Designed miniproteins, single chains, continued (3). Designs and how they scored, part 34

Each design is a single chain, and the fold is of that chain. pLDDT is the mean over its residues in the fold that is shown.

## One batch from the design tools (miniprotein)

Design m9160
Fold by ESMFold2-Fast:
Structure m9160 (fold): chain A 91 residues (1-91)
Amino acid sequence: MEEVFEEADGAVYILTAAVAKRSVELGGDVDEALTLMARAIAASPLPETQREVAEMAGRIGKETGKADEVLQRLRDAGASPEAIEAAEKAA
């Protein structure tokens, strides 16, 4: 039962990050989107969830010229080394 809830939580964080990324693409607040993604990283213990959220954040960093700020926010949120690498490759 807990494993099923953990999977559902992971999907919610990935969806949240995807919505935040789309908001930025539509001219939304970049800082708010990055804050939301950092919260998703801090809330999710799942390496795969962190990696996918970080990759989306890295793409925002590339598109907005804020790649260094994105990487710092993810590190401050406790992102895994694998998640940081995914963000760097996406940026």
Scores: mean pLDDT 75

Design m9161
Fold by ESMFold2-Fast:
Structure m9161 (fold): chain A 55 residues (1-55)
Amino acid sequence: MDQVLQQVRDQAQKEGLSQDSIDLGVRSARTALGAGVDPQTAIDAALQSARLYQE
């Protein structure tokens, strides 16, 4: 779990997203992982949510 959340943070920071967008992405990934979603799908969905929030 921690590695997945760190990957979301690192990628969002690399893309220059705001702290609020990064926090949203991390929360989305945590929720998806808790619901049994696989790590890669959770990362992809979280990053898309963070990017959409930034817009």
Scores: mean pLDDT 80

Design m9162
Fold by ESMFold2-Fast:
Structure m9162 (fold): chain A 92 residues (1-92)
Amino acid sequence: MLRELIERLRQLLRDGAPLSEILRVRAELLGLPLATLEALVRALLEDPAAADPAVVERVLRAEARLRAELQGAPQEVADANVAAVLAERAAA
């Protein structure tokens, strides 16, 4: 269940677990393949400017959908949240 995955993620962070385990739980939480998150992390570590915008958008859409689901909001709100997160990321 969603709550159990969130608590597991918190536990891994408290225990200082390897990044690979943290990414695995985060991938399950977002409903994405682990390979998608690993590819994004590698790109950001080697050259942030070379990160594939399509991969970044895919991850952000999944996070926005998860947030909307937690709030009981429809998919239209999730799509609006992606635009907001992309704008915030561009400003940071």
Scores: mean pLDDT 65

Design m9163
Fold by ESMFold2-Fast:
Structure m9163 (fold): chain A 96 residues (1-96)
Amino acid sequence: MEGIERVLKEAEELYEEAKKLHEEVKENGSEREKAIADSMLAIIENLRKGVEDLVKKALENPEKAEEYVKKAEELVEGMKKAIERGKKVIEEEKAE
């Protein structure tokens, strides 16, 4: 169970951050900014599901749990990068 709870918590926290950003853009953004936020949230949702799937595999295969947790950590890093890119693109659209 070491690492599993941590990657699930990090993925959920990142998903909530992405949802807040998406909601903010939906309330105040242009149609183009909304489309960018929609694309970001879709990427985050797919990566979050990947983390959950890898955690399930880790629980079903304890001998390979470390490998699956490491892959889940890579997906969590992908979520962080997707949020960072989304924020940058939305900032650029506000300037145009």
Scores: mean pLDDT 83

Design m9164
Fold by ESMFold2-Fast:
Structure m9164 (fold): chain A 69 residues (1-69)
Amino acid sequence: GAALIGRISEREFGVRLRTAEAAELAARALKLLQQGRYDEARELVEKAGRLSGVSAEELLRGLEAIAQS
């Protein structure tokens, strides 16, 4: 859920996703990465990063690591 995605962000690059909307976008991006839909995942990661003040590149890297686990 949203709380888990927030904890994942803290673990991967030391920042917390500060809104439920950002956490939901990150969760959707993770599912898209698992499906190989990288372009759509990047768009959601960009939006989640803007809402939380987090670099989209750092967030994407963390989510890719999780998707491969």
Scores: mean pLDDT 70

Design m9165
Fold by ESMFold2-Fast:
Structure m9165 (fold): chain A 77 residues (1-77)
Amino acid sequence: MKKEMSEIVLEVFKEFAEENPDTPGIEESLKRVEEFAAKGDLDGVLEAVDELPVSKEQKSKLIARIVAELLTRFSKL
């Protein structure tokens, strides 16, 4: 479960990074999320997302997108 959730968070974050390539620190944040997701470290993945240096509005949208994907994929399990 934690590993699967970490992979979903990574997938959503990769899409966000692709949409916002000019965001300062985005490449570094993506590498951190990839490292934690590879370890199945959900707490580390979420912390790396929370530390992303973007506006509160952009961060809220990213978190909402992550939550929606998690609920959609696991609501039937």
Scores: mean pLDDT 76

Design m9166
Fold by ESMFold2-Fast:
Structure m9166 (fold): chain A 97 residues (1-97)
Amino acid sequence: MDQVQRDRLYDDILSKAQQVGSQNVIDALNQIRTLDPSTATDIFNWIKKFINRYGWKSVEDLVKNSPTFTDFVVKIMRRLGFSDKDIDSLVKLIKKQ
């Protein structure tokens, strides 16, 4: 996956976050966008799926209660039903960046 798909997903989520005034979500999105385009695209797709399933208040609650953006992403993955193996793989990938 490339920079164009990453930026499209980022802009889509950012636009909604700005409309509802979710500064904590905006800050997390900006941190995720600094990752490699493939990893950022995957995470933005998971965030969008989480928003569609649980709504914006659930996203705001998760980010507010997450000390790092990595913890925020881990919590999203757990609620979406990802395995511990998949979560551990992503955490290792983020830590290398």
Scores: mean pLDDT 83

Design m9167
Fold by ESMFold2-Fast:
Structure m9167 (fold): chain A 70 residues (1-70)
Amino acid sequence: MEERNKRAMVKAAKNTIEMLEYAKEHKLPDELRERLINAARQIVKVMKKSTDPEVQKAAEELEKAIEDLE
């Protein structure tokens, strides 16, 4: 159970990072960038509640991607 949730959270973070990188590279409109940042911040909040170090690392990588887009 925990292993499946861990993989799902890590995948969600990686997919969100790819979307943030895409938004930065293609200079998506501010409205879309703000929506992606807000969604990413919600994912980070959920992931930070995990005690799993791999999930915490993925959350840190996602936070860096958010900072790079801002």
Scores: mean pLDDT 79

Design m9168
Fold by ESMFold2-Fast:
Structure m9168 (fold): chain A 111 residues (1-111)
Amino acid sequence: MGEEAAEEAREYVREAGKKNGGRGAAVAAGGAGSGGSREGEKAGPRTSMEAGSGGVNGSTSGSSGGEEGVELAARGAREGALRAAEAGGEEGERAAEAAAEGAREGAKEAA
């Protein structure tokens, strides 16, 4: 259940990012031939954005489309939360959390 909410949120953010000119989403989804689709799969190097000094990777994305990406993420999370509401109870809360995480990831990829 939570995975479905996360996938829906990610898809929603990806679509919104595409309409907004989100090249990141296109690279992640369609750049497989060029080796761009493994961004989410790797996860390791991406997580290097922790509270460390430098932030070169996060600074670049945040400076360009961070604000728009966050708004897209919020919309995706909302859609995922709607799906989660159908499950109800604890499952609904878990799905909503997964949706928020998926939306954040999708926004980062779209930015």
Scores: mean pLDDT 49

Design m9169
Fold by ESMFold2-Fast:
Structure m9169 (fold): chain A 62 residues (1-62)
Amino acid sequence: SAYEEELRRMLAEPGSGTQLAQELAAMKQKIADRSNVDEAQRRLELLLTLARERTAEIAKAG
């Protein structure tokens, strides 16, 4: 999906930590506001999954 591609791009770019933090905060706020909770939860789960995959990729690369 376009959102998955954007998350992968952010995880690959040095200095994207601020953008990733903002996205995480936005998803948490949607959950707190009970606004589009299902979408926010799916996006959060996807972000965490991609972050784990990126960590494993870095570890595998040495």
Scores: mean pLDDT 70

Design m9170
Fold by ESMFold2-Fast:
Structure m9170 (fold): chain A 93 residues (1-93)
Amino acid sequence: MAEIEEEAAKIPDEKEALKKFLQTVYKLPEDVAEEIAELLLEREKIAREMGPDDEEKREEALRILERIAELAEKAGAEELAEDIRRTIAVARA
């Protein structure tokens, strides 16, 4: 019973929701949208675990953003790639 309550506390299909958002807004292929959604969730997890002045974790999160931008660019989602690269530039400025 506790396991059912714990499962209900989780947002079901968060990855699927992100994938569909990416497919709809940026017109990404399903496989690329799924990979980017997974990377976005991984980056969020790293950001939540990041301590004050954790330069290594910050750089790891930025590398994930670089990977997302590369995947978006290769898939022809230039707007997404530009938005992510701008985010990286601001974070490193």
Scores: mean pLDDT 74

Design m9171
Fold by ESMFold2-Fast:
Structure m9171 (fold): chain A 62 residues (1-62)
Amino acid sequence: SSEIERLEREYDERVKKLAADMKARNAALANASNDEKMRLTIETLREMGDITDEYLERRRKA
């Protein structure tokens, strides 16, 4: 359906934006500790999970 196609485009765009944001954050943390880098990874995974969960929930309702 057009709704599913819209949700897929929105999901892809959000994932691409998160990847770009993560790249910028990693550049800012070039000399950071492994713990700080791990925290960034965990935060990014949480954000990815939220984006994916929203996509899947909306897709089920479509």
Scores: mean pLDDT 83

Design m9172
Fold by ESMFold2-Fast:
Structure m9172 (fold): chain A 98 residues (1-98)
Amino acid sequence: MDPLSEEFRAAVIKFDEKFAELLKKVINKDSVTLGEALAAVGHLAERLGLVDRSDGKPVIDLSGTELGELFGVDRIDARDYEALAERLLKHATLLPEP
């Protein structure tokens, strides 16, 4: 499956409890698409002031954050949707289409 495909982004996922609690601040839904989840991580990072644009490249600095602990990384390129999707899917289950 291509993690950047529109069909893959439309896949419905359910987060584990810890991830769901973090994303409730930007997503108020019982189930979300992977695309909505990727957007929510971006919105949460902006809200928390974690996006560094000083070198002209948007990088999410997760060092010392709960989100960084869950992802197991200190920094992610905000445009690397494949890496973001891979980290999200470690804390989510794909649901069958309704």
Scores: mean pLDDT 70

Design m9173
Fold by ESMFold2-Fast:
Structure m9173 (fold): chain A 89 residues (1-89)
Amino acid sequence: MKEKTVTLKAGERKFVKLSDDLAAEIEVDPERGEVRVTVTDVKTGESKTITLPLAPGATATIELGDYKVTVTVSGSADEVTVNIKVEKL
C-alpha cells in the first residue's frame, strides 16, 4: 500500500509519483468546481481520469491494471487536499 497527500490551490496542477509503476496528475478546476486526477501506469501507458466534486469527503475508486486507486478530496476554503491511496490487487 502507498498513500500520498497533495495540497493544491484553485487552478493548480501537480504531478506526483505514486509508486515505481504509477504516476498521477492532479488538476483543480475552480470554474467547474472539480478536481481531476489522472492516474497512469508507467509500464503500459494506460491511464484513467477520476473527476470529483470540489467538496470535502468526495471520494472515488478506480482499478488500473493490478492496482486499486482511491482518491479522496478534503480541505476547505481556497485550499484543496487530495489523498491518493494505492493498493495492489
Scores: mean pLDDT 79

Design m9174
Fold by ESMFold2-Fast:
Structure m9174 (fold): chain A 100 residues (1-100)
Amino acid sequence: MPKLSVEELLEKMEELTKKAIESKDPAEEIRLFFEFLSVLAEFLRDHPDAPLEYIRKMIELLRELNEKSRHPAVRKLAREAVETLRRRFPEVDVPLPPEP
């Protein structure tokens, strides 16, 4: 398949985040979240030299999932993903989501 641009991958992640938050079905929310993680993994694999502001935007989307998701597992995994990305990219100035 042709590789998607950094902008196309970010747009896809933004749409998946919105759909997951708006979903009333826990199974659909989990599925959309795992699709988000798949897109994130492709972004990091195919665009390792992407500007840090794209990493920052991905962390912001994960924070939104942690704060607004109805599913406890999605909230927990999104928070863990934020912690993982901050460990890999310490120059990114996005704080951890607060504990509830």
Scores: mean pLDDT 78

Design m9175
Fold by ESMFold2-Fast:
Structure m9175 (fold): chain A 83 residues (1-83)
Amino acid sequence: DAEKRAEEMLKKGLEETSDPALREALRRLHETRSLTPEEQIAVLEAARERVAAMPPGDGTTAEEELAAIAEAVERLRAGEAVE
């Protein structure tokens, strides 16, 4: 499903970093599933900025991950849960 794909892409992007701050963001993302949509959106927006700073693999990978994060944020704003 698109929601699960977006979640897996976000997790994979965060796991590729050795930055402790990004690992903390991943932990918060997991915790925010039981929190408000506004808090979940804030965590996803932070992750989006980090993914945008990553070097491109094939020129499209980062764009696809950013699109998936944007879709997840829009779903949360619409009141839809992201798993």
Scores: mean pLDDT 59

Design m9176
Fold by ESMFold2-Fast:
Structure m9176 (fold): chain A 104 residues (1-104)
Amino acid sequence: SEEEKLREMEELIARREKGVELRLNGQSSRPPLSPREARMHLLLLEILREAARQNNDEGISLVLKAGQAIDEGDIESAIEYLEKLRELGLNPELVEELLELLKE
């Protein structure tokens, strides 16, 4: 069912949120995150939840690409993907918060 698919995505998002927490406190094999970077990834996961709820494959793809660009320090690409997410109307307030954090 669509409810089961959404539940599976919510479980995936919860696991990724835990991954962000582990990176923030240095308990991950992945590079550590600053508090600002952790906030960015958590905002992306909230946008991912909305994209999944709407079954928006383009939105899901753009969130994942934005997260990867942030991890790689590719701020220009991250901004481009976030502006495309804003054009799709996915959580515009959270996208604007992310754009402000990236421009700091």
Scores: mean pLDDT 84

Design m9177
Fold by ESMFold2-Fast:
Structure m9177 (fold): chain A 62 residues (1-62)
Amino acid sequence: SLAAVLAQLAADRAAIDAEVKEVMTRSNKATPEEFPEVIAEAQRVGDRYRASLAAHAAALAS
């Protein structure tokens, strides 16, 4: 059902928000040698967030 799809998308967004907070915490503690990895993680989380928003829009259009 649409309700189940929207509930799953909400859960996915909550998980992504938790990942964002973790990346921010790691960024605050990161050494210069760790910056490339932290930046790559931030980009991956951003990509997942954009994909989640697109999936949400598609579900609402169905």
Scores: mean pLDDT 81

Design m9178
Fold by ESMFold2-Fast:
Structure m9178 (fold): chain A 76 residues (1-76)
Amino acid sequence: SPLVPDELEVEARGPTVEEAKRRGLELARRIARLMGLSEPVIVDEKVGKDSAEVVMEATGPDGRVMTITVRAEREP
């Protein structure tokens, strides 16, 4: 589709940054699978005290690359 985005953002929250990140990565992998993309590969990761940002890439059958950014935050 000409309106398919080349990037996607996934937001996740949890009682810890680790759990929020786990939930976000799981959701990102599920979305990639539903879109017919390859298994997403982590290409960058920034972990802070109360948040994490993980950048992943997944490839379609025609070689199109989609960037998936996972933003994970600890619940207060």
Scores: mean pLDDT 83

Design m9179
Fold by ESMFold2-Fast:
Structure m9179 (fold): chain A 88 residues (1-88)
Amino acid sequence: DKEKIYETAKQRALLLGAYAMVKEGKDAYEVIEEELKKAEEWLKENESKLSEEEKEQMELAIEGIREAAEEAKTMTKEEAKELLEKHA
């Protein structure tokens, strides 16, 4: 399910950013952007080793992380706390 890959990647990235903001005093957007860059770099380096299906799945995951980064630009510490509590 393509939607599940996207949503799962987005949610995990948002939780990573929220955790970093609440527990480490970091900026959620910067943390998620770093993960996005790592994912994009990994895909570029490994694209020739992936099947068409694996490439599509990674591209969907990257889209999820990208959307998470965009949402994180406006994420407050209070919203981050609520997100972490919901997934505790």
Scores: mean pLDDT 86

Design m9180
Fold by ESMFold2-Fast:
Structure m9180 (fold): chain A 86 residues (1-86)
Amino acid sequence: ALSPEELRALADEAVAQLERLRAAFLALAEKYNVPQDLVDRFLALTDATIDKLRNLDVTDPAHLAELQAQLEALEAVAREIAELIK
């Protein structure tokens, strides 16, 4: 199992990656004319995931379960967008 320090470091790295993805996604969504409702959904889920990671209590299994559900929801929206832009 990962230590609390290792889990925190991974969460911080994930936040940095999601912030970069968020910025890159806005440019790609404009280029490929992605519907605004999907853009809004992706941004809302990305922002919620970033907030969950920043406030992650690594000792609370409920927080880890909530994070997993958020990541699964984000992946589902990302797949919908990928199917639109092929």
Scores: mean pLDDT 77

Design m9181
Fold by ESMFold2-Fast:
Parts: C-alpha cells; structure tokens; sequence
Structure m9181 (fold): chain A 93 residues (1-93)
C-alpha cells in the first residue's frame, strides 16, 4: 500500500540521517580538516545529501503511482523535521 511505502521511506530517512554525521566527519578527516567548525559543515552537508536522496526516492515513487500526494507530503514533512533536529544536535555539540 502507499501507506506502507511511506513508512519504509521514513525508516530509510531515519537510518540515513543517523549515519550521515559520521560519514561527513570521516570525509572531513580524509581531507585533512581538523577545525571543528569546518568538520560540522561536512556533517551537516552529509545530512542534507542523505535527505535529498530520500526526497528523490519519494519523487520517483509518487511519479510511478506508488504513493499518493498526501503520503508524499507526509514523508517530506517528516524528512524536514528530522533534518532540523539533526542539524541542531550537530550545532550544539
């Protein structure tokens, strides 16, 4: 069902956003960046990147009739809320 697809996308967003800061930090370290403020930028960029990937999947499923407009909107709002929470966590560290 469209509802089940929406729930899977929310779960995928949660998993992606959970690991994104670690990947951003690892990328910064690989580039020789040691400044904490600059490392945080890479952590945030990776959060935004993973959010964009999940949004793109929502768009694909909506276009292919696997989601309703209402379900797609609910997933976008969920992603936006999780992104805001994650960025605040990174900025407060």
Amino acid sequence: SAEAEAEKLKELADKGLEVAPELGRALAEKMGITDEAEIKKYEIDMVLFFASVVRSLVDILLRNGKLTEEQAEAVYKYIDERVEEKIKEIEEE
Scores: mean pLDDT 88

Design m9182
Fold by ESMFold2-Fast:
Structure m9182 (fold): chain A 65 residues (1-65)
Amino acid sequence: MDRAALLALQRLLRTQGYYDGPVDGVLDAATRAAAHRFLTGSAAPDATDITPLLEQLLATLEALA
């Protein structure tokens, strides 16, 4: 599990308004739910530029859950 990837994911989700919990690198239910919503089309328009990278990251994290 990549802790740096989890921290980056939480910061991104918080910036985009999908997640308001702590940025601590812990993959909890709130982090997973926010990431899933972001990828499945509840995304903010500005997220487009990093969506492919985030998709790769989230797929890896979800596979580990």
Scores: mean pLDDT 65

Design m9183
Fold by ESMFold2-Fast:
Structure m9183 (fold): chain A 73 residues (1-73)
Amino acid sequence: MEMEERTKKAAEEAKKAALSVPGVTDVKAFGDGDTVVLVIKAKSKQAGDDAEKAARKVAEEYGVPIEIAVIVE
């Protein structure tokens, strides 16, 4: 199912924001209905927390709901 254009842009920008955080190794973004879902893989809890905060801020700016899972290795 194709995401709405706003949700697509929010997903892309949230993924970019999370990937820009030092210590983030991978980010997967996909849509679940009207919601952006992000899976963030990070080397530390701090990197994961910073990435989640950055992605959540982007989703709020676009006005779309976001669900985030952080995996720390």
Scores: mean pLDDT 79

Design m9184
Fold by ESMFold2-Fast:
Structure m9184 (fold): chain A 69 residues (1-69)
Amino acid sequence: MVKVDGKPASSLLSGHVIRGIADEMDGNYKGALESYRKALDLAKQLPDVDESLVKKLEEEIAALEKKIE
């Protein structure tokens, strides 16, 4: 199991996803993008990651990048 800062990587992944959703709802698309990118990076480091979650994060990142440009 991957751990970062003494916590399971899955807990940090969930934290980044929640932060991204909150920032997106607040209109902070740049902050949301950074949070989702961190979540995606952690998800790809997990050996048993949910592929549906990875796909969703990639789609959200792509959508936010279009809004920032």
Scores: mean pLDDT 75

Design m9185
Fold by ESMFold2-Fast:
Structure m9185 (fold): chain A 104 residues (1-104)
Amino acid sequence: SIEEQVNKGIEEGKKLFDEKGFEEAVRYALEKLKNVDPTKLSYGIGVLAGVILAYMEKYKAPLSWVVYELIHKYKVPLPYVDRAIEILVEKGYISKGLEQKILK
């Protein structure tokens, strides 16, 4: 299911960030986001969400800073960043509102 692919992506994104670092994990997510298949695309968005969460946890960085790096340095398309953030909020990993913080 789409939900299973998102969850699998989040865990893989966290793992890749831990094992290979931010740049390599983001590049992996970007390759998955090239897919037009909704299931594979959902996995890619999950990977991006996992990378965002792992970055915020490791560096104690606000969401705005990691979003800035993804868009300006790595050229991640804004709609995928927005969807990854929406997923993290919906799943309760980060708070809603202007001061988005890790909740879990």
Scores: mean pLDDT 83

Design m9186
Fold by ESMFold2-Fast:
Structure m9186 (fold): chain A 95 residues (1-95)
Amino acid sequence: SAAIEEAERLRAEYEALAKEYTELSLNTKGMEGIEHGVKSVQYLLQALGAQAAIDRARREGDDSAVRRFLAMNENERVSEGVLAAIERGREELAA
């Protein structure tokens, strides 16, 4: 439960950062605006990865998925978000 609570806090932080960098990207011209947009996408993917780990932990009754996510570096967390987005897309296609 403590690990899940930490992951929920981290997910909310990533969602807030994604929103902040989206707003910065829209209000900044040129390359700096593009860089803010890239950061926004990276934070959004990390939030999706965190949510997927939380959902799995709750479904399985075991916080191991969350503990693995919390042990990951930034690049690994972004990759988890990409995998989560692909899985959601597959579920929508199967419905």
Scores: mean pLDDT 87

Design m9187
Fold by ESMFold2-Fast:
Structure m9187 (fold): chain A 81 residues (1-81)
Amino acid sequence: ELSQEEVDLYARIMVQEAERLIAEAERNNAPQEIIDGYREVKERALEALKLDTEEALKVLEESAKKMQEIKRRFDEYLAKK
């Protein structure tokens, strides 16, 4: 079981990764849907910092799955360029 401090760290790492992926997607002129997807993940991770540990974990787990799906689509886009 993760502590509140560990969950907050997880959220901060997810925000940083989402920011990195947004910048990369913008540089590669990715479809707006991909950019918006990463922005939503960032927003969810930031909101998780305001939640209790149990609720934050659920939000972060769903956000991680969403980020992986968007990254798969972004990688497919890059492979076609």
Scores: mean pLDDT 85

Design m9188
Fold by ESMFold2-Fast:
Structure m9188 (fold): chain A 69 residues (1-69)
Amino acid sequence: SMSARERLFRALMSGPLRLSPEELERVLTWLQTHTAADLAALSVAELSARLGLSRPSASALHRLAQELA
């Protein structure tokens, strides 16, 4: 079975979460040194500030991370 990290990667690459290429690269780079649980622990504001995500992208990623954690 897929881990939470694997499900998150799949959702980022092909799911309904529409990140820009630059946003996607920043998220994937951050996940090289952090867990899916670490991502789920960040607020929408922290996702926006730390990963340079737009407000809608940060909100969508936050919801996805909560569902997969």
Scores: mean pLDDT 80

Design m9189
Fold by ESMFold2-Fast:
Structure m9189 (fold): chain A 79 residues (1-79)
Amino acid sequence: SLEEKEKEALEILEEIERLVEEAQSLPKEEFLKVLQEVDRRLQELGDKYASEFSPEMQKEFFERLGRIQRLVGETLERL
């Protein structure tokens, strides 16, 4: 159960990262809409899963979150 939840959470984070990567080629207005969806999904993920994560999964979660935030920042600098 916990292992399955952690796997599901990682898959959701991977989908969010992919969504940002694919959105890099979009016009600024459309990219900002994607950021709203990303923020919504990250909030839902945190609310549902974060308190149930193992210490190792919490570390992985924050590392992936940092990667997503970096990608967003790099894209916004280009726009």
Scores: mean pLDDT 80

Design m9190
Fold by ESMFold2-Fast:
Structure m9190 (fold): chain A 64 residues (1-64)
Amino acid sequence: SMSALRQEFVALLREARRLIEQAKTAEEALALGEQAAAFHRQFLAARSPAEMQAIIAEFRAWLA
C-alpha cells in the first residue's frame, strides 16, 4: 500500500538524520542532508508504487 511505502520512506529519513548527527564535519552533514533531500524530492515526484519502491531501494542502498 502507499501508506506502507510512506512509512518505509519516513524510517529511511530517520536513519539519514542519524548519519547527519554523527557527521564529523559541517561539510559532511550538509552533503548528507542534500542527498537525503534529493531522495525526498524524488519520492514526492513518484507517480506509482513501483517508482516509490525503486526510490526506497536506492535510498536503502545509499544508507548501507
Scores: mean pLDDT 88

Design m9191
Fold by ESMFold2-Fast:
Structure m9191 (fold): chain A 79 residues (1-79)
Amino acid sequence: SPLTEVIIAFLERVAERLDPALRARVQALIERLRQAQSLAEIDALITEFGGSLSDAERRAFLAAVREVAPELAARLEAA
């Protein structure tokens, strides 16, 4: 799915902004997402990943997402 490819590209950019240990966990999520067959599976995988993080890891991940997400949103609105 083109949408899955966009989500994976986004997560790869997020991963590059994370500490190596958390980056490896995001890379594992990306590999699972490559095998996803539906939007429901994508949502479930992302939700499960979020639930698997410690409080500190969750804060670091969300900070990286916010740093990437506004710029990506601006590019998508310009397209």
Scores: mean pLDDT 79

Design m9192
Fold by ESMFold2-Fast:
Structure m9192 (fold): chain A 98 residues (1-98)
Amino acid sequence: SREEVLEEAENTLRGFSTGVRIAEAIANGDVEKALELVVRAVEEGLDPELVAAGAAFEAKLLGLDGEKVAKAVREAMEAAAAGDLEKAREILEEAAKE
């Protein structure tokens, strides 16, 4: 149980920090970097809600709409998990237009 608690904490931090990095890429208009991070989050099995939470947190600090960015991250991760990278990219491009 202690190992499981530590693994969960590490996965939570990884999800959140990945979300922070995605929001930074969106704020910089770097859609390709945002897509790369979304794909890696999906491949690593990160929790979309934790990634979205990290993205919302950073987006607010950067003066973006945190709810809009969080929604875009969830939808982009869902599209990437389904193998639809073009849809994931379009979602991230729309978020970057803020």
Scores: mean pLDDT 87

Design m9193
Fold by ESMFold2-Fast:
Structure m9193 (fold): chain A 72 residues (1-72)
Amino acid sequence: SSMLKKAQELLELAEEYRRQMRELAKRAQELGKLAEVDPEKYRPQRDAAASQAAELDDQAGELEGKARKLLE
């Protein structure tokens, strides 16, 4: 059905966002290690990567919730 197809598309997009989130979380962790040596340079970069990862996590959760509602 069109609803099942829409739900699948939303879940695929959510999975892509979670993949990007994991990449950014890894980046934030690496920047966090650099921030121990040079906090003025790397803390803002770490915080930006962490914030972007959190935003993608939230967006993925919303897409997953929307997909579940379409399957009800």
Scores: mean pLDDT 91

